# Designs tried in a protein design run: designed miniproteins, single chains. Part 28

Each design is a single chain, and the fold is of that chain. pLDDT is the mean over its residues in the fold that is shown.

## One batch from the design tools (miniprotein)

Design m959
Fold by ESMFold2-Fast:
Structure m959 (fold): chain A 75 residues (1-75)
Amino acid sequence: ESAQQRQQIIDQVRQQLGEIQRAIDNGDRDSALQKIRAARDLVLQQKAQSTDPSLLHQLDSVLFALDSMEQQVLA
């Protein structure tokens, strides 16, 4: 994959994190949890397909952020 494709994936993931945070801020916990689970599934699928260490590291950071957001919603 090209550097442009890697950046596009990261930008899309960051946009999804923003959408999840907005759902949390709006008190829509069910929507936030659904979006977190969907984003996690997509990130795990992308990790399974990628061999780029930089992208894998960034995706791991996203998974950590998703886990933190889910913990916040469930607390």
Scores: mean pLDDT 81

Design m960
Fold by ESMFold2-Fast:
Structure m960 (fold): chain A 55 residues (1-55)
Amino acid sequence: DKHKELVGELLGVPLSEITDDTTLYELGFNGGLYGRLSDRLKTEFGREITDEELF
């Protein structure tokens, strides 16, 4: 979905590595990316990053 595409774009990982069970932490998440991803999710989807995506 478009959410997976956004995460893949920001983290530089292929969509095939982003599953419903894949966390941002496992994809190499860091504090700088958190702010960028949070802003994009609020702007495009009207939602915040969840703990399930982070951990």
Scores: mean pLDDT 67

Design m961
Fold by ESMFold2-Fast:
Structure m961 (fold): chain A 78 residues (1-78)
Amino acid sequence: MEAEARRLVALARRLLENPEGLALVLENLRAELPPERYREVEELLARLLEAIRAGDEEAALEAARELVRLLREAEAAR
């Protein structure tokens, strides 16, 4: 969990500097997730990106942990 959350924060930092990569990630999530789940993931991803822009490491890790949880639940539901 913690290692996955930290890796997700590192990935999100790179995506902030790569708008094309961010758009591809969002497109893939939209294609793979049900609409309701996509909205939850999109909201948490937005919170993660905002926390990174603000330099709030704790808020970024909190959002990343919730994202990892939701993505694992979505995968298990397949």
Scores: mean pLDDT 78

Design m962
Fold by ESMFold2-Fast:
Structure m962 (fold): chain A 67 residues (1-67)
Amino acid sequence: EVEELREKARRLEEESDRAGAEGDIRRAFELYGQSLRYLSQAYRLEGDEEKAAELDAQSERAFALAA
């Protein structure tokens, strides 16, 4: 369900923001990467494969920054 995926992404983005505010930058990027993965899946289900691929690439970069 697209709405459920967007809600999961929203929650993860909020958790990422909180982790960043607390100074846990690694966790912030990990949570942000996960959020982008759920958004990518939502766009793919709606037929926007180009946007989904872009979000997947952004997610990979976020996880790299968490390393």
Scores: mean pLDDT 84

Design m963
Fold by ESMFold2-Fast:
Structure m963 (fold): chain A 118 residues (1-118)
Amino acid sequence: SLVDEIAKKYDITITSRETLVDEPGSRFEVAEGVDKNNNKVTILVQELDPANPEAAARAGALLTAELARLAAAEKDDFSGPREHLENRVEEVDGYVYHYTVFEGNGEIRIYVVRRPAA
């Protein structure tokens, strides 16, 4: 699971997880957990495969809905700008990974998009 790879990379203990789209090359996974400093962490992982456009479209719609849900869960008294902790691109084994890490409202959010390299 790509979520398990990300959790290992950031030393996160997963407490809950859900696979919203489980189609190879177009998966969308959400996990919650805690990091080594006991910060609450949400991991969102999306695979984009142009060879499976229908599954990719479903994954994109679900990711958009989950991001909207997370935004709506933030309290107005903590609505300051998110601190951007990391923005990284890496290529591994024929895939491009885009990592975006934010801190907001006492939570860390890790967003990862994986797509085939050109």
Scores: mean pLDDT 69

Design m964
Fold by ESMFold2-Fast:
Structure m964 (fold): chain A 68 residues (1-68)
Amino acid sequence: SELEKQLASLSPEQRSAVLYTASKILEIGSEIDRKLAEKSPDPQQSLRDAEQSLEAARELEKEAEELA
């Protein structure tokens, strides 16, 4: 995508920083979804959303670590 092309134009250090930041944002979102799941009308869907965000965060963190 266009965003991926822009990220590729950054230095490895800059790209690592961006990906690491995105990973941390997704981890925080996952934690919030998990804590609110119990009060959600659909707790199972909230937990699935949290799990998907956590997996995406792990992939971004791994990519950031490989670039650093």
Scores: mean pLDDT 80

Design m965
Fold by ESMFold2-Fast:
Structure m965 (fold): chain A 80 residues (1-80)
Amino acid sequence: MTKEQVEDEIEKLLNSKRHEERIASLNFLMSSEYRNSPEVIEAIRKVATETTDPNLDFHVRLAVHTDPFFAPRFDELTRK
């Protein structure tokens, strides 16, 4: 996995018009070796706090809550 691929997935998570692509990018970033990078953490936080799509909001909150790495940061990542 390359840094360029991670940057492309962040772009898809934040800006894709396709709901399925945004969820796929979320899952990719959360399982990536770069998941602890500031840019990945911020992208997850941004989508969790700014999305108006109820399906994406549900998937982000569920993914963060159920992932052992991200669950301790649930309040930090989802606080509006």
Scores: mean pLDDT 80

Design m966
Fold by ESMFold2-Fast:
Structure m966 (fold): chain A 89 residues (1-89)
Amino acid sequence: SSLEQQEKEIGERQIKLVELIIELMKEKGYEEKDIETLEKAKEALRKAKEGIELDEEEKKVLEEAEKIIKEFVEENPEEVREELEKLKA
C-alpha cells in the first residue's frame, strides 16, 4: 500500500513537470512536434501512474520526451529552476 501510494505521487509529480515544460515550450515558441511528443508522454505517464503496462511505442515516446526535456532544461536552466521551486512550495 505505502509503496503503491509513493509510486502514484511520483507519477503525479512527473506529470506536473511535463505540463510545466509544455507550457514553457509553448510560451517560447518551440517546435510543435516536440510539444506533441511531450503531450503523448504525459498520457503515457498517466497510464503508468494507474499501473497500466506501457507498450513499446509509448516507451519510445517517453525516451524521446526525456531527451526533449533535458535539452529544454539545458537551454532554460533558470526558468525551469524557478518554476520547479514554485511546485515544491
Scores: mean pLDDT 78

Design m967
Fold by ESMFold2-Fast:
Structure m967 (fold): chain A 105 residues (1-105)
Amino acid sequence: SLREEAVALIKRLADAVEDLLNAKTEEEAKEALEKMRAIAEELAEKLGLSPEEKEELNRLLEEIEELARKMMESTDEAEKAALKDAILGKMQEMVAVIARAVAAR
């Protein structure tokens, strides 16, 4: 069930990222980021992540938060698209950390 729990949490993470990418207000973006943090904490607890793995996930979340802020501040459609792609890239890096952790258990 650990693999099934990880898959369910990854799906919830993907849903939260989609909420972030579709956010129309700073408040909606903040709510999506808070959901992502809660999911990362639940993953860390359930998978028994090492301090190093937790630090890597927290770093990726901080990078996503910075990209999200730039996305919300931007008035350029091309820049917003590039920032959304960058956020998706960081989400894929988070999924890779989780996948490596699951494989190690």
Scores: mean pLDDT 87

Design m968
Fold by ESMFold2-Fast:
Structure m968 (fold): chain A 87 residues (1-87)
Amino acid sequence: MSPLVQEFRDNVEKLLEHLKGKLSKEQQVNAVVWLFEEFVKENPDLSEEEIEELIEAARELVEKYLGKEAAEKTREKMKEKVKELKE
């Protein structure tokens, strides 16, 4: 795993631990998607392969904390954000 992918994974895990019991599952999903968008904007050297690794890392962590349905929604929203950022 690249250092940037590991940093993002650590940030997502910290975010989900912080938000646990404070926000709804939908709000937590939106927070993870926001963190992904900001991380991609702040790291312009991320390859397409690394961006795909970020999406999978977030999906796995969201599945662990919020379940499979929330994980799939997170993956879909992140893919939409990548399309917006490539314009």
Scores: mean pLDDT 83

Design m969
Fold by ESMFold2-Fast:
Structure m969 (fold): chain A 92 residues (1-92)
Amino acid sequence: MMAELRERVREALAAALVAAGVAPDVAEAAARGFVGEPLSDEEAARVEAAVEALSAEQLKAAAEAVADAVAEATGDAAGAEAGRAVAIEEIE
């Protein structure tokens, strides 16, 4: 259950960030960080720089993708909304 949720959230966030123009390796690092995996200082710095370049609309699209992934994996719309809020705060 938790491993499947983590994988779906990671995949959805990485795909949304790539769609927003983030490099695939940086998008994958951001998604890994969001699901609680440790990042190197270099990966964290690249994620921070890439996220600061995103518009509020691009960040919102990424949060919506994560919310959809959580809702589908858990069947819990309220949990999906909480995950969306965490994604925005963690990336910003």
Scores: mean pLDDT 72

Design m970
Fold by ESMFold2-Fast:
Structure m970 (fold): chain A 64 residues (1-64)
Amino acid sequence: MTLTVELQPDTSSPADQRAAGERLQEVMERARELGIRIELVGPHGVSPEMVDRLEEEIDRIAEE
């Protein structure tokens, strides 16, 4: 299964972007354990909102 996520511009502070990046790494590890491939598209940074949405989607797959 493949999840494609489009990276959008984020005006958050560098600290918030760093925290989102760390959370994304954890989300990607969990997705890997579940056999899910995550594809990030675009030149923009990672936003906290995007990580929250990915976590929610992966949780739904894990509950299935």
Scores: mean pLDDT 72

Design m971
Fold by ESMFold2-Fast:
Structure m971 (fold): chain A 68 residues (1-68)
Amino acid sequence: MIKPPTPEILEEAERIVNKLREDIKKLTQVTPELEAAFKEAIDSVDPEDLLAGTGLDAARRIEALRKK
């Protein structure tokens, strides 16, 4: 099974996730619909997923929402 992340790593991952949310907000401020979709996608991504090296998995989820 995947080794559980340490609290320090979780804090760093949360900071990265928050930075991504801010970047998405900046890019999607022209349309509320896109902003809501990206916010939902980012909210569904746990910091633990990023720590497990699942950057591609997170990106795949976001891209799937974009195609809707």
Scores: mean pLDDT 62

Design m972
Fold by ESMFold2-Fast:
Formats: structure tokens, C-alpha cells, sequence
Structure m972 (fold): chain A 60 residues (1-60)
């Protein structure tokens, strides 16, 4: 349950950065858009690592 809460938190933060990236692109701020894209990639990677660790450690 705690791990599910962490997964949801990662997903919500990623969606927030997606919105900020879309806004930056519309405003023509290419540098900020790329910064937010990198932050989303970090959240995506951390979410996948966390899922793999939970599935392998908790169920192993």
C-alpha cells in the first residue's frame, strides 16, 4: 500500500511537469521545456526502478 502511494506520487509529479513543459513550449521557452522533459524522464526511470525492486524483493 505504501509502495502504491509512492507510485501515485511519482505519476502525479510527472503529469505536473508535463503540464509545465507544454506551457513552456507554447510560450516558446525551449530551454525550460527541455528541463521539464528531463525531470519527467527521471520520474519515469525512478518509477520503473521502484516497481522492479518491489516486485523482486517483496515477492522473492
Amino acid sequence: SDHSALYVNYTLQRMGYQGLMDRAKKEGDVEKAKEFEEKMNIFENNMNIHKTNVDNIKNG
Scores: mean pLDDT 73

Design m973
Fold by ESMFold2-Fast:
Structure m973 (fold): chain A 89 residues (1-89)
Amino acid sequence: EEPAVVGAKLVIPKPLSEEQAEKLRKEVEKLGEEAKKENEKIVDVKVEIENSETSTTITITVKATDGLVGLEVAKELKKKAEEIAKKII
């Protein structure tokens, strides 16, 4: 059966450097791996970062066997990504 796919998107109104983007991606991916270890219903966590001239968009995609669990984890990872971004910027 296909897992539920839940996305969360964070927009930072500033372009990040390659080093800043990579650091943010690694920190959020680490949190996603921890979420997978804590809850067997989490199948995968994907983090994508897109830069523009004026902003950086972080997309967190959570695959879960339960859509409500996926939604909860996606919201928590987005909140933590916002906190990490504030420390990097």
Scores: mean pLDDT 82

Design m974
Fold by ESMFold2-Fast:
Structure m974 (fold): chain A 99 residues (1-99)
Amino acid sequence: SMMEKIKKLQEEIKKLREEAKKYSDLMVKYSEKDPKKALEYAKKAEELYKEIAKLEVELGKLLGNVQEGERKAVVLEIAGKLQVIGAEFDLELAERKKK
């Protein structure tokens, strides 16, 4: 039961990380060509990182390593937030160049 819960969480985390990477890669691809679209992809990646963060906390509790789970969660939440800030910066820079 416990081992099945751990395996299911690890598989879900892996799937969500692959999806978040896809949106982060799309953000980078569109950053100069379409900064508004890049920002939307950054926001998608941030939401996925928040979801992964919740699962990492749960996984940490099941593995008896609460501190590591919480550390991973904080890193993911900050990383997602920084990607959105970076995309907002790129959009602002592009808008200033149009004037």
Scores: mean pLDDT 89

Design m975
Fold by ESMFold2-Fast:
Structure m975 (fold): chain A 122 residues (1-122)
Amino acid sequence: SIEEMIEKLNSLRDKLSEEVDRVLELLRQGRIDEVLQLPMSVLLALLTRYAEGEVPEELREEVRELILGLVRSLRGLPAEVIELFIVAVGLVVLRDPSLLDDIAKVDPKLAEEIKKYVELLK
């Protein structure tokens, strides 16, 4: 269920708090390519913190670039991981709706799926 996915994302956010702090430092240095190589659990934890408003606003563009990079690399990931990513990005879109337009330019089908989850997350 969506509620179980949100609980899993919140658990990752809490467990990986120190890892996310290190990721924020890499993003401040513009090392988005290095962040994209990190485990998906850490990236999902980062997106969950961003959706909660707990990431500095000055990193907004770096987080958006990271999400777009992840959208391009979703192919071949397990379905459960893709679903968690869609839910996490749906939570981000609730905070930053303009991100959905950028995702649609890269993957319009994924953008439609994220949009459906956004309606369920309201």
Scores: mean pLDDT 86

Design m976
Fold by ESMFold2-Fast:
Structure m976 (fold): chain A 94 residues (1-94)
Amino acid sequence: SMSMSPMRRRFGMMGRRMRRMMSTTVPVTNNVNSHWSYSRNSMSTNNSSSFNTGMNVTNTLNSNTPWGMRVSTRLNRVSRRMSRVRRRMRRMMR
C-alpha cells in the first residue's frame, strides 16, 4: 500500500505538468480555430457535419501549421513519460 502512494503522487504531478503544457498551447489553438472558421466559408458542405471543434483544430494543427509541429512534439514527450508511469503502475498493480 505504501508503494502505491508514491505512484499516485507522481501521476498527480504528471497531470499537473500536462495541464500546464495544454494551458500554454491554448493561445495557439485559438489562432487555428479562427483559421478553421475562415476555411469553413471556402469549403464545400461535403465533410462538415460530424467535426468537433477540438478534434478539428488538432487535425488542422498537425496538417499545415508550424505550431502544430510544436504541439505534436510536446504531446509525444508527455506520451513517453506517461508510458513510463503506466509500466511502473502495471508492475505495482499486481
Scores: mean pLDDT 45

Design m977
Fold by ESMFold2-Fast:
Structure m977 (fold): chain A 55 residues (1-55)
Amino acid sequence: GAAARRGAGARAAAEALKASEEGRQAPDTMYRAGLAGDEEAARRAAAVAGKLLGG
């Protein structure tokens, strides 16, 4: 269904993020931001993923 396709798209974006130079640190930054409750850092990492997925 749509939810499954949406999840696949997010996974593809995550893979592309990891491939990019900036994306190599984004998962670590987002993880730490989530633990610290730092919404700004988490939002920034998500915006990079959105750019790679959405265009």
Scores: mean pLDDT 62

Design m978
Fold by ESMFold2-Fast:
Structure m978 (fold): chain A 78 residues (1-78)
Amino acid sequence: SMLEEGLAALGVFQKELQAHPDIAREAAELGDRLLAQGASEEEAMEAVIRYLESDPRVSAEAVEAFRRALAAYLAATR
């Protein structure tokens, strides 16, 4: 199912970030900085995704799964 596939892909993404705690920290710091500057949660998350896309250690499939999870989260909270 799409839900199981999405959860599996998110698990891979999360494991990649755990294997590279420096990437996870830098992504979190970018998000926090943008929120402190008055960016919306959506704008901050999009910037974090763009940052992760630029790192060759993060797979394109994992980034796409994260984008889909973000879209679902925003649909549920808006």
Scores: mean pLDDT 67

Design m979
Fold by ESMFold2-Fast:
Structure m979 (fold): chain A 107 residues (1-107)
Amino acid sequence: DQAINQLENIINEQKTLLEEAPEDLKPKIQELIDSSQTFLNYLKTLKSKPEITQQDIETAIEYSKKLVAYSNKVLKSLLEELSDPGLKEKIEEIIKKQETLLNILKN
């Protein structure tokens, strides 16, 4: 549940970023939201299973690592393109929350 809650918080911040971003950057942010939502649906599916295996946990950790790596690449490119300090701060907070998500899943 901690991982699901953290990912929902990340998605909410990504949605706020989408609303405030310039129109030309919105498609990149939407793709990031879609990827995060797909992973959230995967975690909710795992939670609904009668038995969660060690392989399920390892798969979730690997998925989270790949998602965070992809997200960081996108968010860092946005930091280079954006001049608004408030939007940059929001992006940096999303990056920090993604690292927290990864730590929750590893422990």
Scores: mean pLDDT 81

Design m980
Fold by ESMFold2-Fast:
Structure m980 (fold): chain A 93 residues (1-93)
Amino acid sequence: ATAKAEENLSKAQKLADQGAELARQAYNSKDPKEAAKLLRQAADKYDQASKYLDKAADNSTDPEKSKMLKEAAKRARALSEKLRAKAEALAKE
């Protein structure tokens, strides 16, 4: 249903916004341990956003919109993986 797709998209957007804010805080942190923790939290938010984007795609009746949402989910997941890798590198320092 359209309402479910919109609800899942709204949840994904909110999670992505939270992830972006956490990543911003990580980049402004002078403590590598704090930065690593914030980047891991940001990665978790983007991974959750990816899952809601997939749900929004599945609940979309528009094939083109569904395709765009699935591509957005893949990008969010890739960003999550990159942020986790960066957090792990910082945690080793």
Scores: mean pLDDT 87

Design m981
Fold by ESMFold2-Fast:
Structure m981 (fold): chain A 97 residues (1-97)
Amino acid sequence: SHMEKARSLLEEAAELFEKAADLAQKNGHTEIAEVLRGIAEEARKLAENPTPDTPLKLTQLAFAALAVSIEAEMLGDYETSKLALEAARKLLQAGDV
């Protein structure tokens, strides 16, 4: 059940990051969209193949998500920022399961 919960949280995080990337792209923030897509892809890989360093990698991805969420907010893209932060929260929750 713990591994199933972690996987579910990572899949939910990936979906939110993809939605955030689509919104960033629609708003012309291509670089933010590319970073968010990269985070989504890595989250899915970790969901499929967890390793002993997965919690560290999830923390690193969460910091990357925070950085781009701040940049999006500074550009006035509050919806992208909000989705990226929600996804980052789920990444950290997955590491705690």
Scores: mean pLDDT 87

Design m982
Fold by ESMFold2-Fast:
Structure m982 (fold): chain A 73 residues (1-73)
Amino acid sequence: MSEEERLAEGQAAVDAARATINDLKEAKKMGAPEEVIANLEVAARLHAMTAKSLGLEEEADEIIKEVDKVVEE
């Protein structure tokens, strides 16, 4: 994998995590079941871990902090 390919894959993981965080925020606002909220939290964290493994550590850490913040509200 080239550096360009690695960064593109990492960015896709970041974008997927951000989309999942938006879904998580909406689910919490609408009073979705606890299991749905938990599944969205796990999905967002997994995307962040993928981004981190691909070298986007700062973006991954930002995503994890946002997930923690949304879950605590």
Scores: mean pLDDT 83

Design m983
Fold by ESMFold2-Fast:
Structure m983 (fold): chain A 88 residues (1-88)
Amino acid sequence: GLYAEAKKLLKQAREAIKQGDLEKAYELLLKAIEIAEELKRKGRVEEAKEILEQVKKLGMELLKVSPKELVPQAIGLILRAIGLLEDL
């Protein structure tokens, strides 16, 4: 299901950050946001909130280790997660 898929993506993103694969981490977190938006559309608000909170936390970890060229993408990801959380 969508929730289990998003949790798997979050686990993979955490592992990608640890391995220094920051572009992969960004792509995985972006996919998790897309699933959270779908969960919100389906009325699964608490599951969407859990996923978005984890994206925010991992996005902040990603930002701390990001080179200059990836900083705008990491910031954009965090802001999108915050905006979606406020809109729940």
Scores: mean pLDDT 88

Design m984
Fold by ESMFold2-Fast:
Structure m984 (fold): chain A 91 residues (1-91)
Amino acid sequence: SFDSFYRGMAKLSGVSVEEVRNAFTEEEKEELEKRALETFEKNYKEDNEEVLEAMKKVLKLVGEALLASRKGDEEFLKEAKKVEETIENIK
């Protein structure tokens, strides 16, 4: 469930679940959940542990990138995008 997704982001980011949930608007949560689903569907079909670990890293970085964008950390967003692109090229 998406509850597990937000709990996962909270644990990986070292903040509370409430802080993660309150950091995002309902519109931003919808976008996060959409991206999480798209990443899962794209990678899960290959039934590979490396793909699942890559997915976890992308989900963490997407969540952290959205939090960082609110702090104006464009450099972090750029690095997160590079990692996401690298994961997409693992085939």
Scores: mean pLDDT 60

Design m985
Fold by ESMFold2-Fast:
Structure m985 (fold): chain A 94 residues (1-94)
Amino acid sequence: KSSYVSKIAKILNVSVETAEEVVDGLLYLKSKGYKASRLGVLYLDGTAEKIGKELKLSPLSRAILDGLIFISGVKKLVEPGEEELKAIVKSIFG
């Protein structure tokens, strides 16, 4: 967990607290049985936004979580910095 939090905080230039909320959101989705291959569907049907609200994430953490799910499950052509974030998300889900 600590390694993912530190990497996300550095790449996105956000606080460790914000990065920890985002990682906790991704781990929560994993704990509910969602796989990385389903992230695009969760983005498109609004499930990811609902989970962010249920976990009482800050607005910034919710926006980042939604963006990470978008680049991981929906965005077809990613920038180099986004590719590193996508790899971290994939690693969290297995």
Scores: mean pLDDT 79

Design m986
Fold by ESMFold2-Fast:
Structure m986 (fold): chain A 117 residues (1-117)
Amino acid sequence: SSELDARVDQLVDEAAEKYDLSDETREALRRAVRDLVRQDAEFFEENPELLAKFVDAMAVYAKLFLDRKPVSAAELEKALKTFLAISEEARKAGADVLAVVARSIAQFLGTLLGIEV
């Protein structure tokens, strides 16, 4: 959906500015989010608030791992909780690819924070 792609682009640009992401990381984030969103497009069209939260959490992850910029434990914990919530809602909706990806990112963040997930 061209409209969904445009919404992803807007959210990625807003998140990149909010988290001070490099242009390289912004474009990597855009490609990753667009690819994931296209696989479960109906889920995100039905849940626009979860799309916004997903992009925000992905931007925090990208800031730490791609830009190698510091992220607070509080920001990482918020991103972890967002990925867990998205994984559960995606699982309930049958958006299996998104559910697995979000759960996997949450497990990595949980390991960094010493939190069992």
Scores: mean pLDDT 88

Design m987
Fold by ESMFold2-Fast:
Structure m987 (fold): chain A 100 residues (1-100)
Amino acid sequence: MDDLIQRVRSGVSQIISLLPSSSSQQIVQGLRVIRQSARDAGDMDTVMIVNRGIRYAQQGDVQGVIDQLNQIISRLPDMTVDQVQRLYRGIQQAIQILQS
């Protein structure tokens, strides 16, 4: 579990580093993938956080997106293994979108 949490933290840091060079459309697409992974895991708290992130991305508010991603990081110790595994897969897909 701890190693998986560290991989998620590293993935989110990579997303944050890509945000300033990414279009609002790419950021929204990446966040939608993360939102779907949270929905599939029944993690409605993360879904609500990502919904706020999507709204900030649509407004061009990169700092707002970063703040929401950091809220997800703060929740990791309280998540189930399945929720963290699905979140990690969503983050990996989001990174691919932001690099395209």
Scores: mean pLDDT 89

Design m988
Fold by ESMFold2-Fast:
Structure m988 (fold): chain A 64 residues (1-64)
Amino acid sequence: SEAVAAALRELARRSRGGAASIAGAGAWDNSQGHGEVAGRAAAKALEKEGDLETAAAVREIADS
């Protein structure tokens, strides 16, 4: 959904490190109709990088 794409872009602007690339990939997946998958994938990637706070925020936004 557009909401997932917008949320991921907003988090990328506020975050450091790899969040920008993760948000970009998530936005592309969301454009293909994979919003749920995009949100889960982004959250897992952020957890792998150790950014647990941003991962939790991505999950919350993806669910809305």
Scores: mean pLDDT 59

Design m989
Fold by ESMFold2-Fast:
Structure m989 (fold): chain A 82 residues (1-82)
Amino acid sequence: SRAHELARRAVIAEASVTLLLLSALLEEAPEEVIEKLREIAEEIDRLLKELQAAIAAGDLARAEALVEEIERLEREARELYE
């Protein structure tokens, strides 16, 4: 279903950012980079809670907008450290 596709996209983006943060820690990246990646990861967690609420309400338009924002944050994290 569309809702399942949106959920998978959001989880993949979250996992990608988590992996980037862990990689930055292992590679001893500058503290400023680590702090920014943590901030992005925290914002994604907040948006995931909103996504859960949107899906529960059947609001697919809001769910799509939230997933697009999560994916935008993933791209920002990748540009910061990839």
Scores: mean pLDDT 91

Design m990
Fold by ESMFold2-Fast:
Structure m990 (fold): chain A 81 residues (1-81)
Amino acid sequence: MLSDEELELAAKAFGATVEQLREAISREMTVKEVARLLGNGGGAFLAALAMVSGVDPYDENAVVTPEQAEAAARYLAKLAA
């Protein structure tokens, strides 16, 4: 599980809130739902999903699992640290 510190680093670096990132990792979502949830922070998060999990950020209906969302958030936290 991601630490609170990792969630804070990812959220602050990419213009999202900790609550938005927790929602993204709590359940299965589509790329469209992730983009809607994260708003201005969504572009960086979708790029991280593509890099670490192979999710197509241009396929709005592509499924994002909680495990893929956690991997993306952890990657962003490492970049922010």
Scores: mean pLDDT 79

Design m991
Fold by ESMFold2-Fast:
Structure m991 (fold): chain A 77 residues (1-77)
Amino acid sequence: SSAAQSAQVEQQLSELLAQAKAALKAGDIESAQQYVEEANKLLLDAEKNKILPPMKAAEYAAQLLGLTVQILLMQRE
């Protein structure tokens, strides 16, 4: 995978993560779930196509897992 493809995917993942975090801060759990789902799909496609270095893929996966846990905890309240 080229550096340009990697940079584009990282930008898209960062935008989706920022949108998910903003939605959670606003208490919009439904929108946060949608952004996390889209980011997970993008990450899986990037991993399948070897677009991201393993360390970067793991970093984004950890952030998405953290957001998923926060969403689940907020739904329990």
Scores: mean pLDDT 87

Design m992
Fold by ESMFold2-Fast:
Formats: C-alpha cells, sequence, structure tokens
Structure m992 (fold): chain A 70 residues (1-70)
C-alpha cells in the first residue's frame, strides 16, 4: 500500500541488508527475516525469503532497496 512497505519489497530489502559488510546491518536483517517468517507461519503460510523477494520484481521492478527506507 501507499503507507507501508509491502512484504515482498521488505523481503527484497532484507536480502540486500544481509549482503552488507556491516555486522550490525546483517544482524538487523536476520531479525527482520525471522519476524516475517514467524508471522507467515502463524498464518499457516510457508515463508521463503528468496521467493518473496522475487515477487517484489513483479510488484515493483524498479524498486531499489536501501537502509534509509527502514
Amino acid sequence: SSLVLPDELQAAKIKVLKRSSDETTRGIADIMEAVLKSLAEKRGEKYDLEEEAEKAKDRDPFYKPSAEEL
């Protein structure tokens, strides 16, 4: 939606943050992934970070993840 970053775009951002050279940034990304996975499992859904990040390309192919959008 216009007010909140969609789960698919958030997954794409998490993948970028996990590749960071900064240990703190990678730690935050791991926590974000764990939270999204936990929420999906509570809804009875399977969570795959790679699959969700791939869906981001269909939703917004020009989205460029950055830490500033957190």
Scores: mean pLDDT 72

